Designed miniproteins, single chains, continued (5). Designs and how they scored, part 70

Each design is a single chain, and the fold is of that chain. pLDDT is the mean over its residues in the fold that is shown.

## One batch from the design tools (miniprotein)

Design m18558
Fold by ESMFold2-Fast:
Structure m18558 (fold): chain A 90 residues (1-90)
Amino acid sequence: MKVFTLVLDENASKEEHLAKLRALAEEAKTILSDEQKEKVNAALAETEKKLAQAKSGREINYIGAEFFAKVGSLVLEEDPNAIFVLEGKA
């Protein structure tokens, strides 16, 4: 059973958040079909665009959490027993 963890920190930079989201995407791709990998890539590209426009740490964290939820839904289609842990830090 796979465990996916994302830690979001309101004080972290956009670059740090993007690195974590890219790492999550690559980990998820190890169990996803080619079709689902394309969906993750599309979601990541949209998330990168949203992060570029973000004006606050709260907005950055919200965008990260939204991406985590999208990746989680795709992973659960392949592995319904996968566990997702989202942690926030201020």
Scores: mean pLDDT 83

Design m18559
Fold by ESMFold2-Fast:
Structure m18559 (fold): chain A 68 residues (1-68)
Amino acid sequence: GNREKALKAAEAAIEAAKKGDATTVMVAGRELARLGYEEYGRKLIEAAKAGDMEEALRVAEEAKKELE
């Protein structure tokens, strides 16, 4: 369902943030927003735009914990 897809997106964002891959963080943020997790999606998109991978990692880990 949407929750499982959102969890997958959050996990992808965690790995991307650890690698400094802002493009993949942005893609994962858009996917989370599309799946109805607009707040996490927006925060990931803004972190990616800012190049703030530390913030992207925190947001992605928080999303993962709430989706588990």
Scores: mean pLDDT 88

Design m18560
Fold by ESMFold2-Fast:
Structure m18560 (fold): chain A 62 residues (1-62)
Amino acid sequence: LEEEKRRLAEEHRRRAEEHIQKMNDYVKEMGYNPEKAKEYSKKATEHFEEARRHVGEAVRAQ
């Protein structure tokens, strides 16, 4: 049970890290394409919220 909970928590943390990476990619693209800043900002925010959700699920799994 505890080992299974740890694996689930680690998987959610990995998912959160993937979303944080995508958020950073969009923030970087905003610098290169200011005309698309609003669109990339929205996508970055969506990935940040997904990362936060996965962190919450990882905490709940523990």
Scores: mean pLDDT 81

Design m18561
Fold by ESMFold2-Fast:
Structure m18561 (fold): chain A 73 residues (1-73)
Amino acid sequence: LGREAAELLAEATAAALAGDDERARELAARALELARRAAEETGEDPLEVLERAVRAMVAEKAGELEKAKELLE
């Protein structure tokens, strides 16, 4: 759920950059709703849930970059 919230927030940002404000608002609202529901389930703050999900996505991408560097060596 936290990862889904982070992914929706990323999609909302992409929609906003494309000028689709309505889609951006819809996706951002859904991301916040998922983060809030996950926070209620675990007793955490919604922002803490989002931060953890974003960190997990960043760590995943960092791992992919490290593997790519190893393949080039």
Scores: mean pLDDT 72

Design m18562
Fold by ESMFold2-Fast:
Structure m18562 (fold): chain A 48 residues (1-48)
Amino acid sequence: DDEKARALARSMLYPIETMSDEERELVKEALKDESLVEKAVEINRQYF
């Protein structure tokens, strides 16, 4: 879902140690789903 994709997108821009435990779990779940990885890349592409 969008929350997992946004958490993964955020992890690409910010150090993992600045993320909450909840955000880290969202990143782990997003990495298991190729469609969410693609969505995270697209989110970052819109900002850069």
Scores: mean pLDDT 76

Design m18563
Fold by ESMFold2-Fast:
Structure m18563 (fold): chain A 70 residues (1-70)
Amino acid sequence: LREKAEELVKEAVEAAKAGKFEEAEKLLKEAAELAAEELAKTEGEEKAKEALEKILALIKELVEKLRELA
């Protein structure tokens, strides 16, 4: 579910702003799992697949940036 994944990303950003980098990484991983699950189920809808793939790519970038900050 795209909205749930985006909500978890927003929560992760807020956790990172509060200095809770471990919590932020956990939330990002949870968002990635949800997005990957929905991507696997979204067979036949090209635009929905593209949106989920972009969310997954963004989550991976954010996880890498958090590791660099820690």
Scores: mean pLDDT 72

Design m18564
Fold by ESMFold2-Fast:
Structure m18564 (fold): chain A 90 residues (1-90)
Amino acid sequence: SKELEIDILIGVAELAAAVTVSVLKRHPTPESEPVIEYLEKAIEALSEGDLERAAEYLREAARAAREAGDEETARLAELAARTVEEARRL
């Protein structure tokens, strides 16, 4: 069902963001602080059902991660944003 697909996509994006925050907090740098902030804002937006705002925060997290030289986190945040946008199109 459409509802099940949306729930799965949101759950995957939320899990990806939450795990990334956990990893970054175990290896903190000043450059990771904006990344963590945007990811936590994305998690809050996802929990509130605000998919548009969640996708925006995930894109901001990806941008901040690239500026910090963290390409792995940037790719993950971008994938999470695309996953949220897919849920929005359903």
Scores: mean pLDDT 89

Design m18565
Fold by ESMFold2-Fast:
Structure m18565 (fold): chain A 64 residues (1-64)
Amino acid sequence: MTEEERERALAILRAAKAEGAELSVESAAMVLTHVRARAEGRPIGAVTEEDRRLAEELLAEVLA
């Protein structure tokens, strides 16, 4: 994941939290897969184990 992709995903998750949305690893992983697919010009694929690991890291940062 690039720094730009990470910042975009964090911004989306922080905005969702500010609106009172319930955040989960699954929702964070979906945001990551969507951001990466768009940035890389590829179709949205299945959530990978790597996407889940990155989602856990981002969710911990957002909830800190």
Scores: mean pLDDT 76

Design m18566
Fold by ESMFold2-Fast:
Structure m18566 (fold): chain A 69 residues (1-69)
Amino acid sequence: SVAEIAERVLARLKAGELIRSLRELAEMGGVSLATIRRFMARQGLDPRTTPLGEIVRRLVVEGGVDANA
């Protein structure tokens, strides 16, 4: 689910890991790159212009996860 992807990504970011690409974001989330691209398409996010931080914010919001928890 989107919530599980968001929780996994946030856990790794809180541990001090950096996201440098969509591939790394997908790996952190435990999903394929295609899954992240499909999520972006559903959210209306442009893969050419959307910053990685905005993709993470959308995952957190759509997943209903508290980023500060």
Scores: mean pLDDT 81

Design m18567
Fold by ESMFold2-Fast:
Structure m18567 (fold): chain A 93 residues (1-93)
Amino acid sequence: SLLEELRRAIDELIAALKAGDTQKANEAMVRVIRVADEIEKTGDPELIQEAIRLLNEALDEISKLAEQSTNLDVQIDLGVAQIALAVTLTTLK
């Protein structure tokens, strides 16, 4: 399922960000973008709406992590992830 793949990619992204693993975070973000693009291309309104919900939940969690972080490198990684997720949400509509 594309939604299961998206959820897994989001979970991997958040775990990598919490761990300060920039490489794994970037790899997971590429997967999030790819799967979201595949969902958008299905033209299925129910799949698209569920993807939007999952991405908004992820964006909220990452925003909370950014508020709690005291490490500059982690703050940069979180900021990059927030921008990438916001752009991905814009493409889904």
Scores: mean pLDDT 86

Design m18568
Fold by ESMFold2-Fast:
Structure m18568 (fold): chain A 97 residues (1-97)
Amino acid sequence: VIIDKEVAIEFLNKLKVSEETKEEVLEYLEKLDYSVLPLLTEEQAKKEGISEKAFKILNALKLLNQDVPVEVIAEKLGISVSTAAKYKKIYKEVSGK
């Protein structure tokens, strides 16, 4: 599944991430042609020069694009179920999924 660029931009805007994090996420997605790749590991993110916040958002976007359950998103990203539910709600608002 390809992540829609407009959906990614609107998701980042609604999350109110810093401009630096937004640029980092969008640059990496453009490098990948917004295509589906395996989830980034912390080691891979460090090798690519991606910050911890940016790699968590990249992995969140992929899981949300695949309509993965909230509990699985929370587990894979190491975040609370409530935070994962917030991400999924925002993603549905911007993507219509």
Scores: mean pLDDT 75

Design m18569
Fold by ESMFold2-Fast:
Structure m18569 (fold): chain A 64 residues (1-64)
Amino acid sequence: EKERLRRSVEQLRKDTEINEKKAKEYRAQAEATGDPELQKKADFYENAARASREMAELLEKKIE
């Protein structure tokens, strides 16, 4: 059980890093262009990164 939870945490942390990187990229593009679609994409990926980070923290508390 702990092995499966640890693997899930690692995957969620990787997902968080990917989503954070995408959020920063879209945010920079939105700031440069003023495109509201890019701003919404940045917000979406920021929210996705937050959710996966929170889930990873909850699972880590369950393990440790």
Scores: mean pLDDT 83

Design m18570
Fold by ESMFold2-Fast:
Structure m18570 (fold): chain A 62 residues (1-62)
Amino acid sequence: SLKEKIREIQKKITELYNEALKDPSKVKEYFKKIYELQLELASLINDEKTKKVFEKMLKKIN
């Protein structure tokens, strides 16, 4: 279901934040993945404003 898919993405985002805290040397790699997941989440809920924000963040981090 859509609700389950949203929860799975949110769980992955939380796990990546925790990994970034444990290994600061890989912060850029973890935040790139976080931004990709946030963009996927925004797309699923049709949040165009949040989608544009994370699209810009992904362009800047690369």
Scores: mean pLDDT 85

Design m18571
Fold by ESMFold2-Fast:
Order: C-alpha cells, then sequence, then structure tokens
Structure m18571 (fold): chain A 94 residues (1-94)
C-alpha cells in the first residue's frame, strides 16, 4: 500500500519548493524539487512538515544536485533521526 504526502511552497522570490513523500511499507521515499534558490531553513521546514505524518523505518531522500550542500545533508539527516528513521540521501541530476 502506497501513501503519498506532498507540500508545495511559493517562496518570497517567486521560486517554488516541492516536497513529495511516498510511503510503501516501512520505507519512505522523499523527492525534493526547487525551481530556484532555497535556504536550508525553508527546506528543513518543508521536509519536517511532510515527515510529521509519516511512520517509516527508513527514508530515502532524492535531492536535486543544485541543493546538495553539507548543510542541507546535515539538516535532512537530523530531521530523519528526530523521527526515528534511517536516512539515505541520493543526489539526482535533472
Amino acid sequence: MTLVFAVSLTLPDGSRLTVVAEVDGDEARVFIDASGGVTVEQLKEAVETVLKGIKAKKVRIYLDKRLDTPEVREALESIAKEKGMEAEIEVVER
């Protein structure tokens, strides 16, 4: 059984941040997409909102290469740990 959670934010600069999570059994897949620059805080808030409703043992996060920084990786891993999830981050090129 697959459950889908999504959040889409329009940022102050007019760019769009979309976070989609799919849950299948004990694994969650999170897809992060941005049309422009996103702060770590904006990304963290969107991902926390999506993960708040999810119960999974593992989360695989698909992160746009343009958003791949040490600070972003640390924030995503921290959120997953706070939710009791084992995090795996996969960098995706468009």
Scores: mean pLDDT 77

Design m18572
Fold by ESMFold2-Fast:
Structure m18572 (fold): chain A 100 residues (1-100)
Amino acid sequence: SKEELLEKMLELVKKAVEEAKKLIPEYADYFDLLLERFEVLVEVMKSLSLKEVAEAIGEVIEYFKYLAELFKETNPEAAKVFEELAKKLEEIKKEIEKLA
């Protein structure tokens, strides 16, 4: 279901954020705020159409790709966390598109 995929997405983001906080503890407050805002976004997505949810997930994927590039030279391990998260979110986006 849409709701199950959104919950799976939230758990993937929570896991990635906790790993990133361990790798870059100086950004912990930023990552906590990012997760809080993402939880709000997931609640909003529950009221959106499947098409709108897929588009919103697309924007989230681009943002995590941006974070991966941002950390690529300074913390390659944290960059990989965000790259792998983006790939997993692309899989969820495809599953949402199949429900439409």
Scores: mean pLDDT 88

Design m18573
Fold by ESMFold2-Fast:
Structure m18573 (fold): chain A 70 residues (1-70)
Amino acid sequence: SREELERQIAEYRRRIVLDPTDAEAYFNLGLAYAALGRYEDAARAFQRALELDPTNERIRAALAEAQAKA
């Protein structure tokens, strides 16, 4: 549901505040935004995840898809 996705977004944002180097939290934040159709927000989150984990092909693919849909 939208409410569950908004709760997930709030939780991942909290995790990022506690650990700004948590690439997984940024990646999951991007997935939650994408599930809401918020592709510009998703692309920004995926870009930060990729900056933290630059060889991760899964993040790179997710970023490319979000950018194409933004």
Scores: mean pLDDT 90

Design m18574
Fold by ESMFold2-Fast:
Structure m18574 (fold): chain A 60 residues (1-60)
Amino acid sequence: VTPEAEAAAGARGDRYLPVIRETNKLLEELDKEGLPEEERWQKVDEHNRAIAARVAAEAA
């Protein structure tokens, strides 16, 4: 990936960087815990709802 393309993506993703990092952190923690699929999906769905609310608030 070119530095220029990353810079352009960064401008759009700057607002989402904390959200992306938080999601990656959650995914890594769930992976480390080795939870059953059912529990993993529930936690991901819960997190996605919280993130969607935060993103909507930031977009306002």
Scores: mean pLDDT 68

Design m18575
Fold by ESMFold2-Fast:
Structure m18575 (fold): chain A 80 residues (1-80)
Amino acid sequence: MELQEEKDRAIAELEKKAEEMKKRSHTPLYQEAYAVARDAVERAKKSTDPEEALRIAQEALDTVDRLKASAEKYEKNRKK
């Protein structure tokens, strides 16, 4: 039961991050983060194994966070 809650929470976090990335999708890195998040949400929802779904969601969350950090770092360095 707790594993299902963690899975649902991870998927919800991915969907929230996808919405945030969509608002900034004029930037290529944010567009890539949005695509990764959306793809992972669909894959996790289609998985019949909660453990596999959670793994997919967690790996995607890490990738999205990495892409977001890179984009923000690039924007800051670009100005100064």
Scores: mean pLDDT 78

Design m18576
Fold by ESMFold2-Fast:
Structure m18576 (fold): chain A 107 residues (1-107)
Amino acid sequence: SEIEELIDEILELLRELGASDELLETVRNLFKAALEKDEKKMEEEKEKLKDFATRRIDLGPAVKLVIEAAEKIFKAKTEEEIIEILKELKEGLRKILEEQRREEARG
């Protein structure tokens, strides 16, 4: 599945950004809830991600993009719309990772 492949690629980018296994599991659960249109489960996983962002301020921008993508997936009506949302998220996370690498090179 292209959706499953994109989610795995997104999780790898988040791991490179320094996300813990617990945060990665929460992201996977959030996308699953959004795809299944489980509003209650999606809100529970969103609150967990917001809590991670309060403890890891460095991951704040990445968490924000993930939550925004999950909300768009929840509202999406077609698989093609979901694929486009995930591709945009992947590109956004890649840009954050490239900026982090530039900051590390400057120090």
Scores: mean pLDDT 86

Design m18577
Fold by ESMFold2-Fast:
Structure m18577 (fold): chain A 74 residues (1-74)
Amino acid sequence: MLELTEEELRELKLRNVERLAEGIRRLLAEGASRETLEWMIKGLEEELKHTEDPEVREVLEEMLRELREALARL
């Protein structure tokens, strides 16, 4: 098992979610397909169900909103 402190794990999760957000925004700028957007939405909805950290939830909810708006524009 990976030995991370609770604080280190929290920081790692937050950084990973921020990186995911940046990647999603880049893909949206490049014109992601409907299938890609639908796949990403489902993945983020699943992550959000299992996320308790309010800061991480906020980033996930913002990304989910942006993806849903992009899908609605296709």
Scores: mean pLDDT 77

Design m18578
Fold by ESMFold2-Fast:
Structure m18578 (fold): chain A 63 residues (1-63)
Amino acid sequence: MQARVEAVLGRVPPDDAQRAVSALLAGDREKAEEIARRAARRAGLDPREVLEALQAVVDAALA
């Protein structure tokens, strides 16, 4: 993974990361975006960066 993605994932709560990854795997983009926004607010991160990092995890798992 890129260093930026690793740094973002390290600051996301594990429960939020798990729920967002599950939503992305189920094709529920809207739910994943909602979880990413909430996690980003708690961690002081950009919600787009959180969602991109979670998507990278899903892409790696499906490769």
Scores: mean pLDDT 77

Design m18579
Fold by ESMFold2-Fast:
Structure m18579 (fold): chain A 107 residues (1-107)
Amino acid sequence: TPARDAALQAAGDAELQRAIEQAKSEGKPYVEATAERVVGGRRLTARVVAITDDPSKLEKLKEAARALAEMMVATPEEQYRLGDRAEKLIKEAGAEAVVSRREEPLP
């Protein structure tokens, strides 16, 4: 339902903000990534916050966050392949990731 969809979106956005605030308070490196795709008159947007304890892994963290965001707006057929890649990159970065996905009609 529209109310359920709005509640899920708000919960995801709140969790992203909480993750950023916690990373800042703990002095942990974090990165943000966003991916967007337009299909069937709708805009899909994915936001990712990825956090690591290891500053030397920042480039891998950026790659992991981008891969995860891309997976979340991908076609079902590509999601399996992109999901496997994202999981491997997150593990290599020693990272925790928080995600939010929304779908909205185009104007």
Scores: mean pLDDT 79

Design m18580
Fold by ESMFold2-Fast:
Structure m18580 (fold): chain A 64 residues (1-64)
Amino acid sequence: SLEAQALAAIRELETAARDGNSQAFRKALGEVSRLIAELEERGDVKTAQRLRKLLADTLKRLFE
């Protein structure tokens, strides 16, 4: 599912941040954003909103 792919990409984002891999981080961030946009286009607004919140919370934990 798109949700499962987005969750996997968020885990990849966390791993890339931990490893200091800026290229992998940017790729994972782009992937999450793309999957959220596709969910919104398909009308799955609630799942997209949950993933946006999870991404925001994840980024705060990594950089705050």
Scores: mean pLDDT 87

Design m18582
Fold by ESMFold2-Fast:
Structure m18582 (fold): chain A 76 residues (1-76)
Amino acid sequence: AEEEARRLFEEGKRAFEAGDYETAIRHYREALALAPDSPLAPDALGLLGEALRRLGREEEARRAYKEGLAKWKEQQ
């Protein structure tokens, strides 16, 4: 599950780098659904927030950043 989540996260990053923010959001959400408490979850939420921001979805982006920060603190 976590290895599959990491692969989806990497696919999301490739989509983000290509400017396909909608596909990046989908892959990041799928990765988070598979491994919501994994060590990659804070990074996935941060990049999800950035992709949402690129699409002008500011409120959703803010929520994703807040969730990412909370998960990062839990893992310290």
Scores: mean pLDDT 84

Design m18583
Fold by ESMFold2-Fast:
Formats: C-alpha cells, structure tokens, sequence
Structure m18583 (fold): chain A 64 residues (1-64)
C-alpha cells in the first residue's frame, strides 16, 4: 500500500471518529500531504501520529 493510500484510509477513519466536515477533511489531507512531502521516510505508524495530531488540532480549534 502506498503512503497516499494509508493517508486516505486514516483520513476516512478519523472523519468517522470525529465527525469531520468535508472542509476539515480537506484541511487534514492538505496538511498531512505537506508533512509527507517534507519527510518521505515516515513509517505507517508515524503517518498515523501525524494525521491524529492534525485532526486533534482542527477539532480543538473548532471547539474554541
């Protein structure tokens, strides 16, 4: 599975878990893609942590 496919699976997982809007999903995808571009050697586990961190920040910002 490619890193992009892993990213898409994680985005869908977190969209369902946190009830993210389409706009929030696009922001998560954009931010995660930028991290992957800068750090192409990230493992699947590191990619999951990156996506989780981005989602947490987006959810926290909306709550404030």
Amino acid sequence: MSKKEILEELVEKYKEKYNLSDEQVEEVRRMAEKVLERHPDLTDEQIERVVEGIVTNIVDDERR
Scores: mean pLDDT 77

Design m18584
Fold by ESMFold2-Fast:
Structure m18584 (fold): chain A 86 residues (1-86)
Amino acid sequence: STLETISKAFQAIKNGDYEKAIEYLEKAIPYESPEMQKQLLLTMGKLYEELGDYEKAIKYYEEALPYLSDREKKGVENRIEELKKK
C-alpha cells in the first residue's frame, strides 16, 4: 500500500538511508492527495539537499510551490535561491 511505502521511506530517513527513502517516496507521491504530495515533495527536496544534489533539491521544491501558502512559499523560494548559489 502507499501508506506502507511512505512508512518505509520515513524509516529509511530515520536510519540515514536517504537514497532508499527517495526510492520509496518517488513510488508513493503520484498516488497521494495534493496536501500529502506537498509534504512529500518538500521532504524530497530536503533529502536531495542532504545528498548534496542541489539541482534535484531545487526541482522538488519548485514542484511544491503551487501547493504552498504565501508564508511557506516565501521560505521555500528563499531556499531555492540559496541552493542556486552552490
Scores: mean pLDDT 85

Design m18585
Fold by ESMFold2-Fast:
Structure m18585 (fold): chain A 61 residues (1-61)
Amino acid sequence: SSEAEEHYNLGKEYYKQGKLLEAAKHYIEALRLDPDNSEALKNLGKVVDELVKKGVAPPTY
């Protein structure tokens, strides 16, 4: 659907910007609307892997 494609494209744009949480959110929505989108699933996997490796908590000093 066009809505699934829009979320997939937003996920790609956020990923290019390094906005990993926003990218993951949009890939998840794309997969909810179109579970057969193998590219969205693969890209979500890459984003989750990067989040795990980098951590996402702000530092406390």
Scores: mean pLDDT 80

Design m18586
Fold by ESMFold2-Fast:
Structure m18586 (fold): chain A 68 residues (1-68)
Amino acid sequence: SPLEEFWKKFQLYLHEKGIPSPVTVGEDVDKVSGKKFEKSDEIVTLPFGEKFLKKDILPFLKKFNIKL
């Protein structure tokens, strides 16, 4: 599925960067850093509803040429 393919690529990207696998800790938490989203944060919502801090997800999106 597209969601499974996204997570596969994302896990590979994090591994190549030496970052631990994303932590699923809640709906309003960045899965890369584990930081809870704040009102002032720039958040990117992907087509399947996954939310990330813009600064954490943009390098991945650029590497795989993923357009929102």
Scores: mean pLDDT 66

Design m18587
Fold by ESMFold2-Fast:
Structure m18587 (fold): chain A 92 residues (1-92)
Amino acid sequence: MEYVKAEEIELKPSPDGVNEFVTVSSYEIKLEDAEKLLDEYKKKYNMVEVESESGRTVYSDDPVYKPGELLLASIYRTEEGELHFRLYYGPR
């Protein structure tokens, strides 16, 4: 499991302010599987998609933030050319 810095991803502030801590999970995936999975997360969690130069990103636009809830999911390409699917969760 790969971890990335929270500051590498722009998160929308929670209703109570800016997220100080996030939990990240990352795993290597094929593009076709990553795109399908991202669309499934977008639908399941009612997430909003943003344009990003680093890949596709969807984030929770819910007015009520809860610790440990999924904040965003991203398709990210590493400098080594590996495609990763990353999930970001709020602080617990």
Scores: mean pLDDT 60

Design m18588
Fold by ESMFold2-Fast:
Structure m18588 (fold): chain A 70 residues (1-70)
Amino acid sequence: SPAERELEEAARRLLEALAAGDVEAAERAAERALEAARRAGVSEEELALFRAAAEAAIARVRAGEKLEVP
């Protein structure tokens, strides 16, 4: 479906930004992923967990930590 494809692309961009240590790109990609997930029908509870995980990962990148992103 288009919504699932949009979510997959947004998630990929988030992972790429985190791997690159690009905080600004990661923040932008995380917002796009949340919007795409909402359109794909992900529950608000799951969206809240994703938001928390994305914020934690971005905070670690801001602190100069190396993230291993598979």
Scores: mean pLDDT 80

Design m18589
Fold by ESMFold2-Fast:
Structure m18589 (fold): chain A 56 residues (1-56)
Amino acid sequence: SADERGARAGAAYARHLAEVEGLSPEEAVRHGAKFGAAMGGDEEAGRRAAEELLGA
């Protein structure tokens, strides 16, 4: 679904921000969740997926 695809995109972006750009896990999760929401996903689901992926 779009919600699932958006959540995965947000989590992947959060991982990139943390690992490549050096953002804190908290900041990376916040930006990733918003990115996923912009892609039509659920922001809260994206936030949880990003937190799980980053261990935050």
Scores: mean pLDDT 77

Design m18590
Fold by ESMFold2-Fast:
Structure m18590 (fold): chain A 42 residues (1-42)
Amino acid sequence: SAVEELLRLYESGKSPLEIARLARKHGLTAEQERALRERFLA
């Protein structure tokens, strides 16, 4: 799942810009991207 890959990137401390690019490439909505960011970067 693209979501699982993105979650691993957040957990590994990858660049927020790089994660955002991958989220958009995999068709996540802005709301889904925001939820993942808040969960792991808050």
Scores: mean pLDDT 68

Design m18591
Fold by ESMFold2-Fast:
Structure m18591 (fold): chain A 77 residues (1-77)
Amino acid sequence: SALEEAARLAEEAGEAARAGDYARAIRLLEEAGALLLENIDAALEEAESSLSPEELRERLEAHVAGLVAKLRALEAA
């Protein structure tokens, strides 16, 4: 499923970040985020959340942006 693919990409992003490959980690994380956003209704159902799809979208976009910013800061250091 798209959610399983997104989870795998996020796991690979974590591995890349641990290896110091922040550029690859950012690409994988952005790809995982895009898959979740395209499948927001399924992500909402899986999360067992009382959030609206719009609220989940905003939170997911903010979370991915925050992680990307942190990874970019580590790449620049």
Scores: mean pLDDT 80

Design m18592
Fold by ESMFold2-Fast:
Structure m18592 (fold): chain A 116 residues (1-116)
Amino acid sequence: MVKIEESGGGTFETGSSVRLTAKISGVDFSKSLLSWWQEAPGELPEFVATIFPDGKVLYSERYKGRATISVDYAKKTAYLDLRDLQPEDTAVYYFVVSSGELSIFAFGEGVELTVV
């Protein structure tokens, strides 16, 4: 069973930076699609960034240049670094471990980010 624990949320000022963290257990990172998603108030869930099993990285157009996804394989921890925070970045951010066919395998409870 996959377990995901997100952290690093809170209230941040416009123009600041944050690191969101996801600790994962029960999965082989080398065979999993690892992604961050967000759900803004009143909006549908949106893709932020994905690391593919082959090491390729894909960013949403809205987050290109402002976000970096990374993985510490030894610690089984994934990160999302967000820079130049804007009020529209206010959302619940979820870490997702899935198959390459966009099937949700497991996701965390999410971490809340508020930008003021």
Scores: mean pLDDT 80

Design m18593
Fold by ESMFold2-Fast:
Structure m18593 (fold): chain A 65 residues (1-65)
Amino acid sequence: MEEKRREGREKLRERRRELAELLGVPLEELEKMSEDELEKLLVEKLGEEKVTEYYQEEAKKLAKE
């Protein structure tokens, strides 16, 4: 379980890196953000639709068999 969690964290980091490029903010800033703060930033920059899409993909990975 814990090993899988580490893989998940690396995937989240990669996704944050992509978001950092998309939003034009440094990765370090995104890593400092809580999940709530990240959601607020995404809503502000991309809108609710894109935020829903992002979290939907994230939730799908978490809800695997």
Scores: mean pLDDT 66

Design m18594
Fold by ESMFold2-Fast:
Structure m18594 (fold): chain A 76 residues (1-76)
Amino acid sequence: SEAEKVLSLGVAARDESAVEKLKEALKHPDPEVRAAAALALGYIRDRFPSAEEPLREALKDPSPEVREAARKALEL
């Protein structure tokens, strides 16, 4: 699924370009894809500090699922 592909971007992250790809995924129309992007950003934020800003923006997402994913990601 698209959400699985987006989550794998976090696992495969080698540099800050992964943050930009995940930031773009946060604009996807499917809330499952946006939630996956938020979780992936949380997994890499210790290595790539630029992941924190888009993750905090995800806390304002209209979908409760995406907001919950962002909260959990910020606790990582």
Scores: mean pLDDT 81

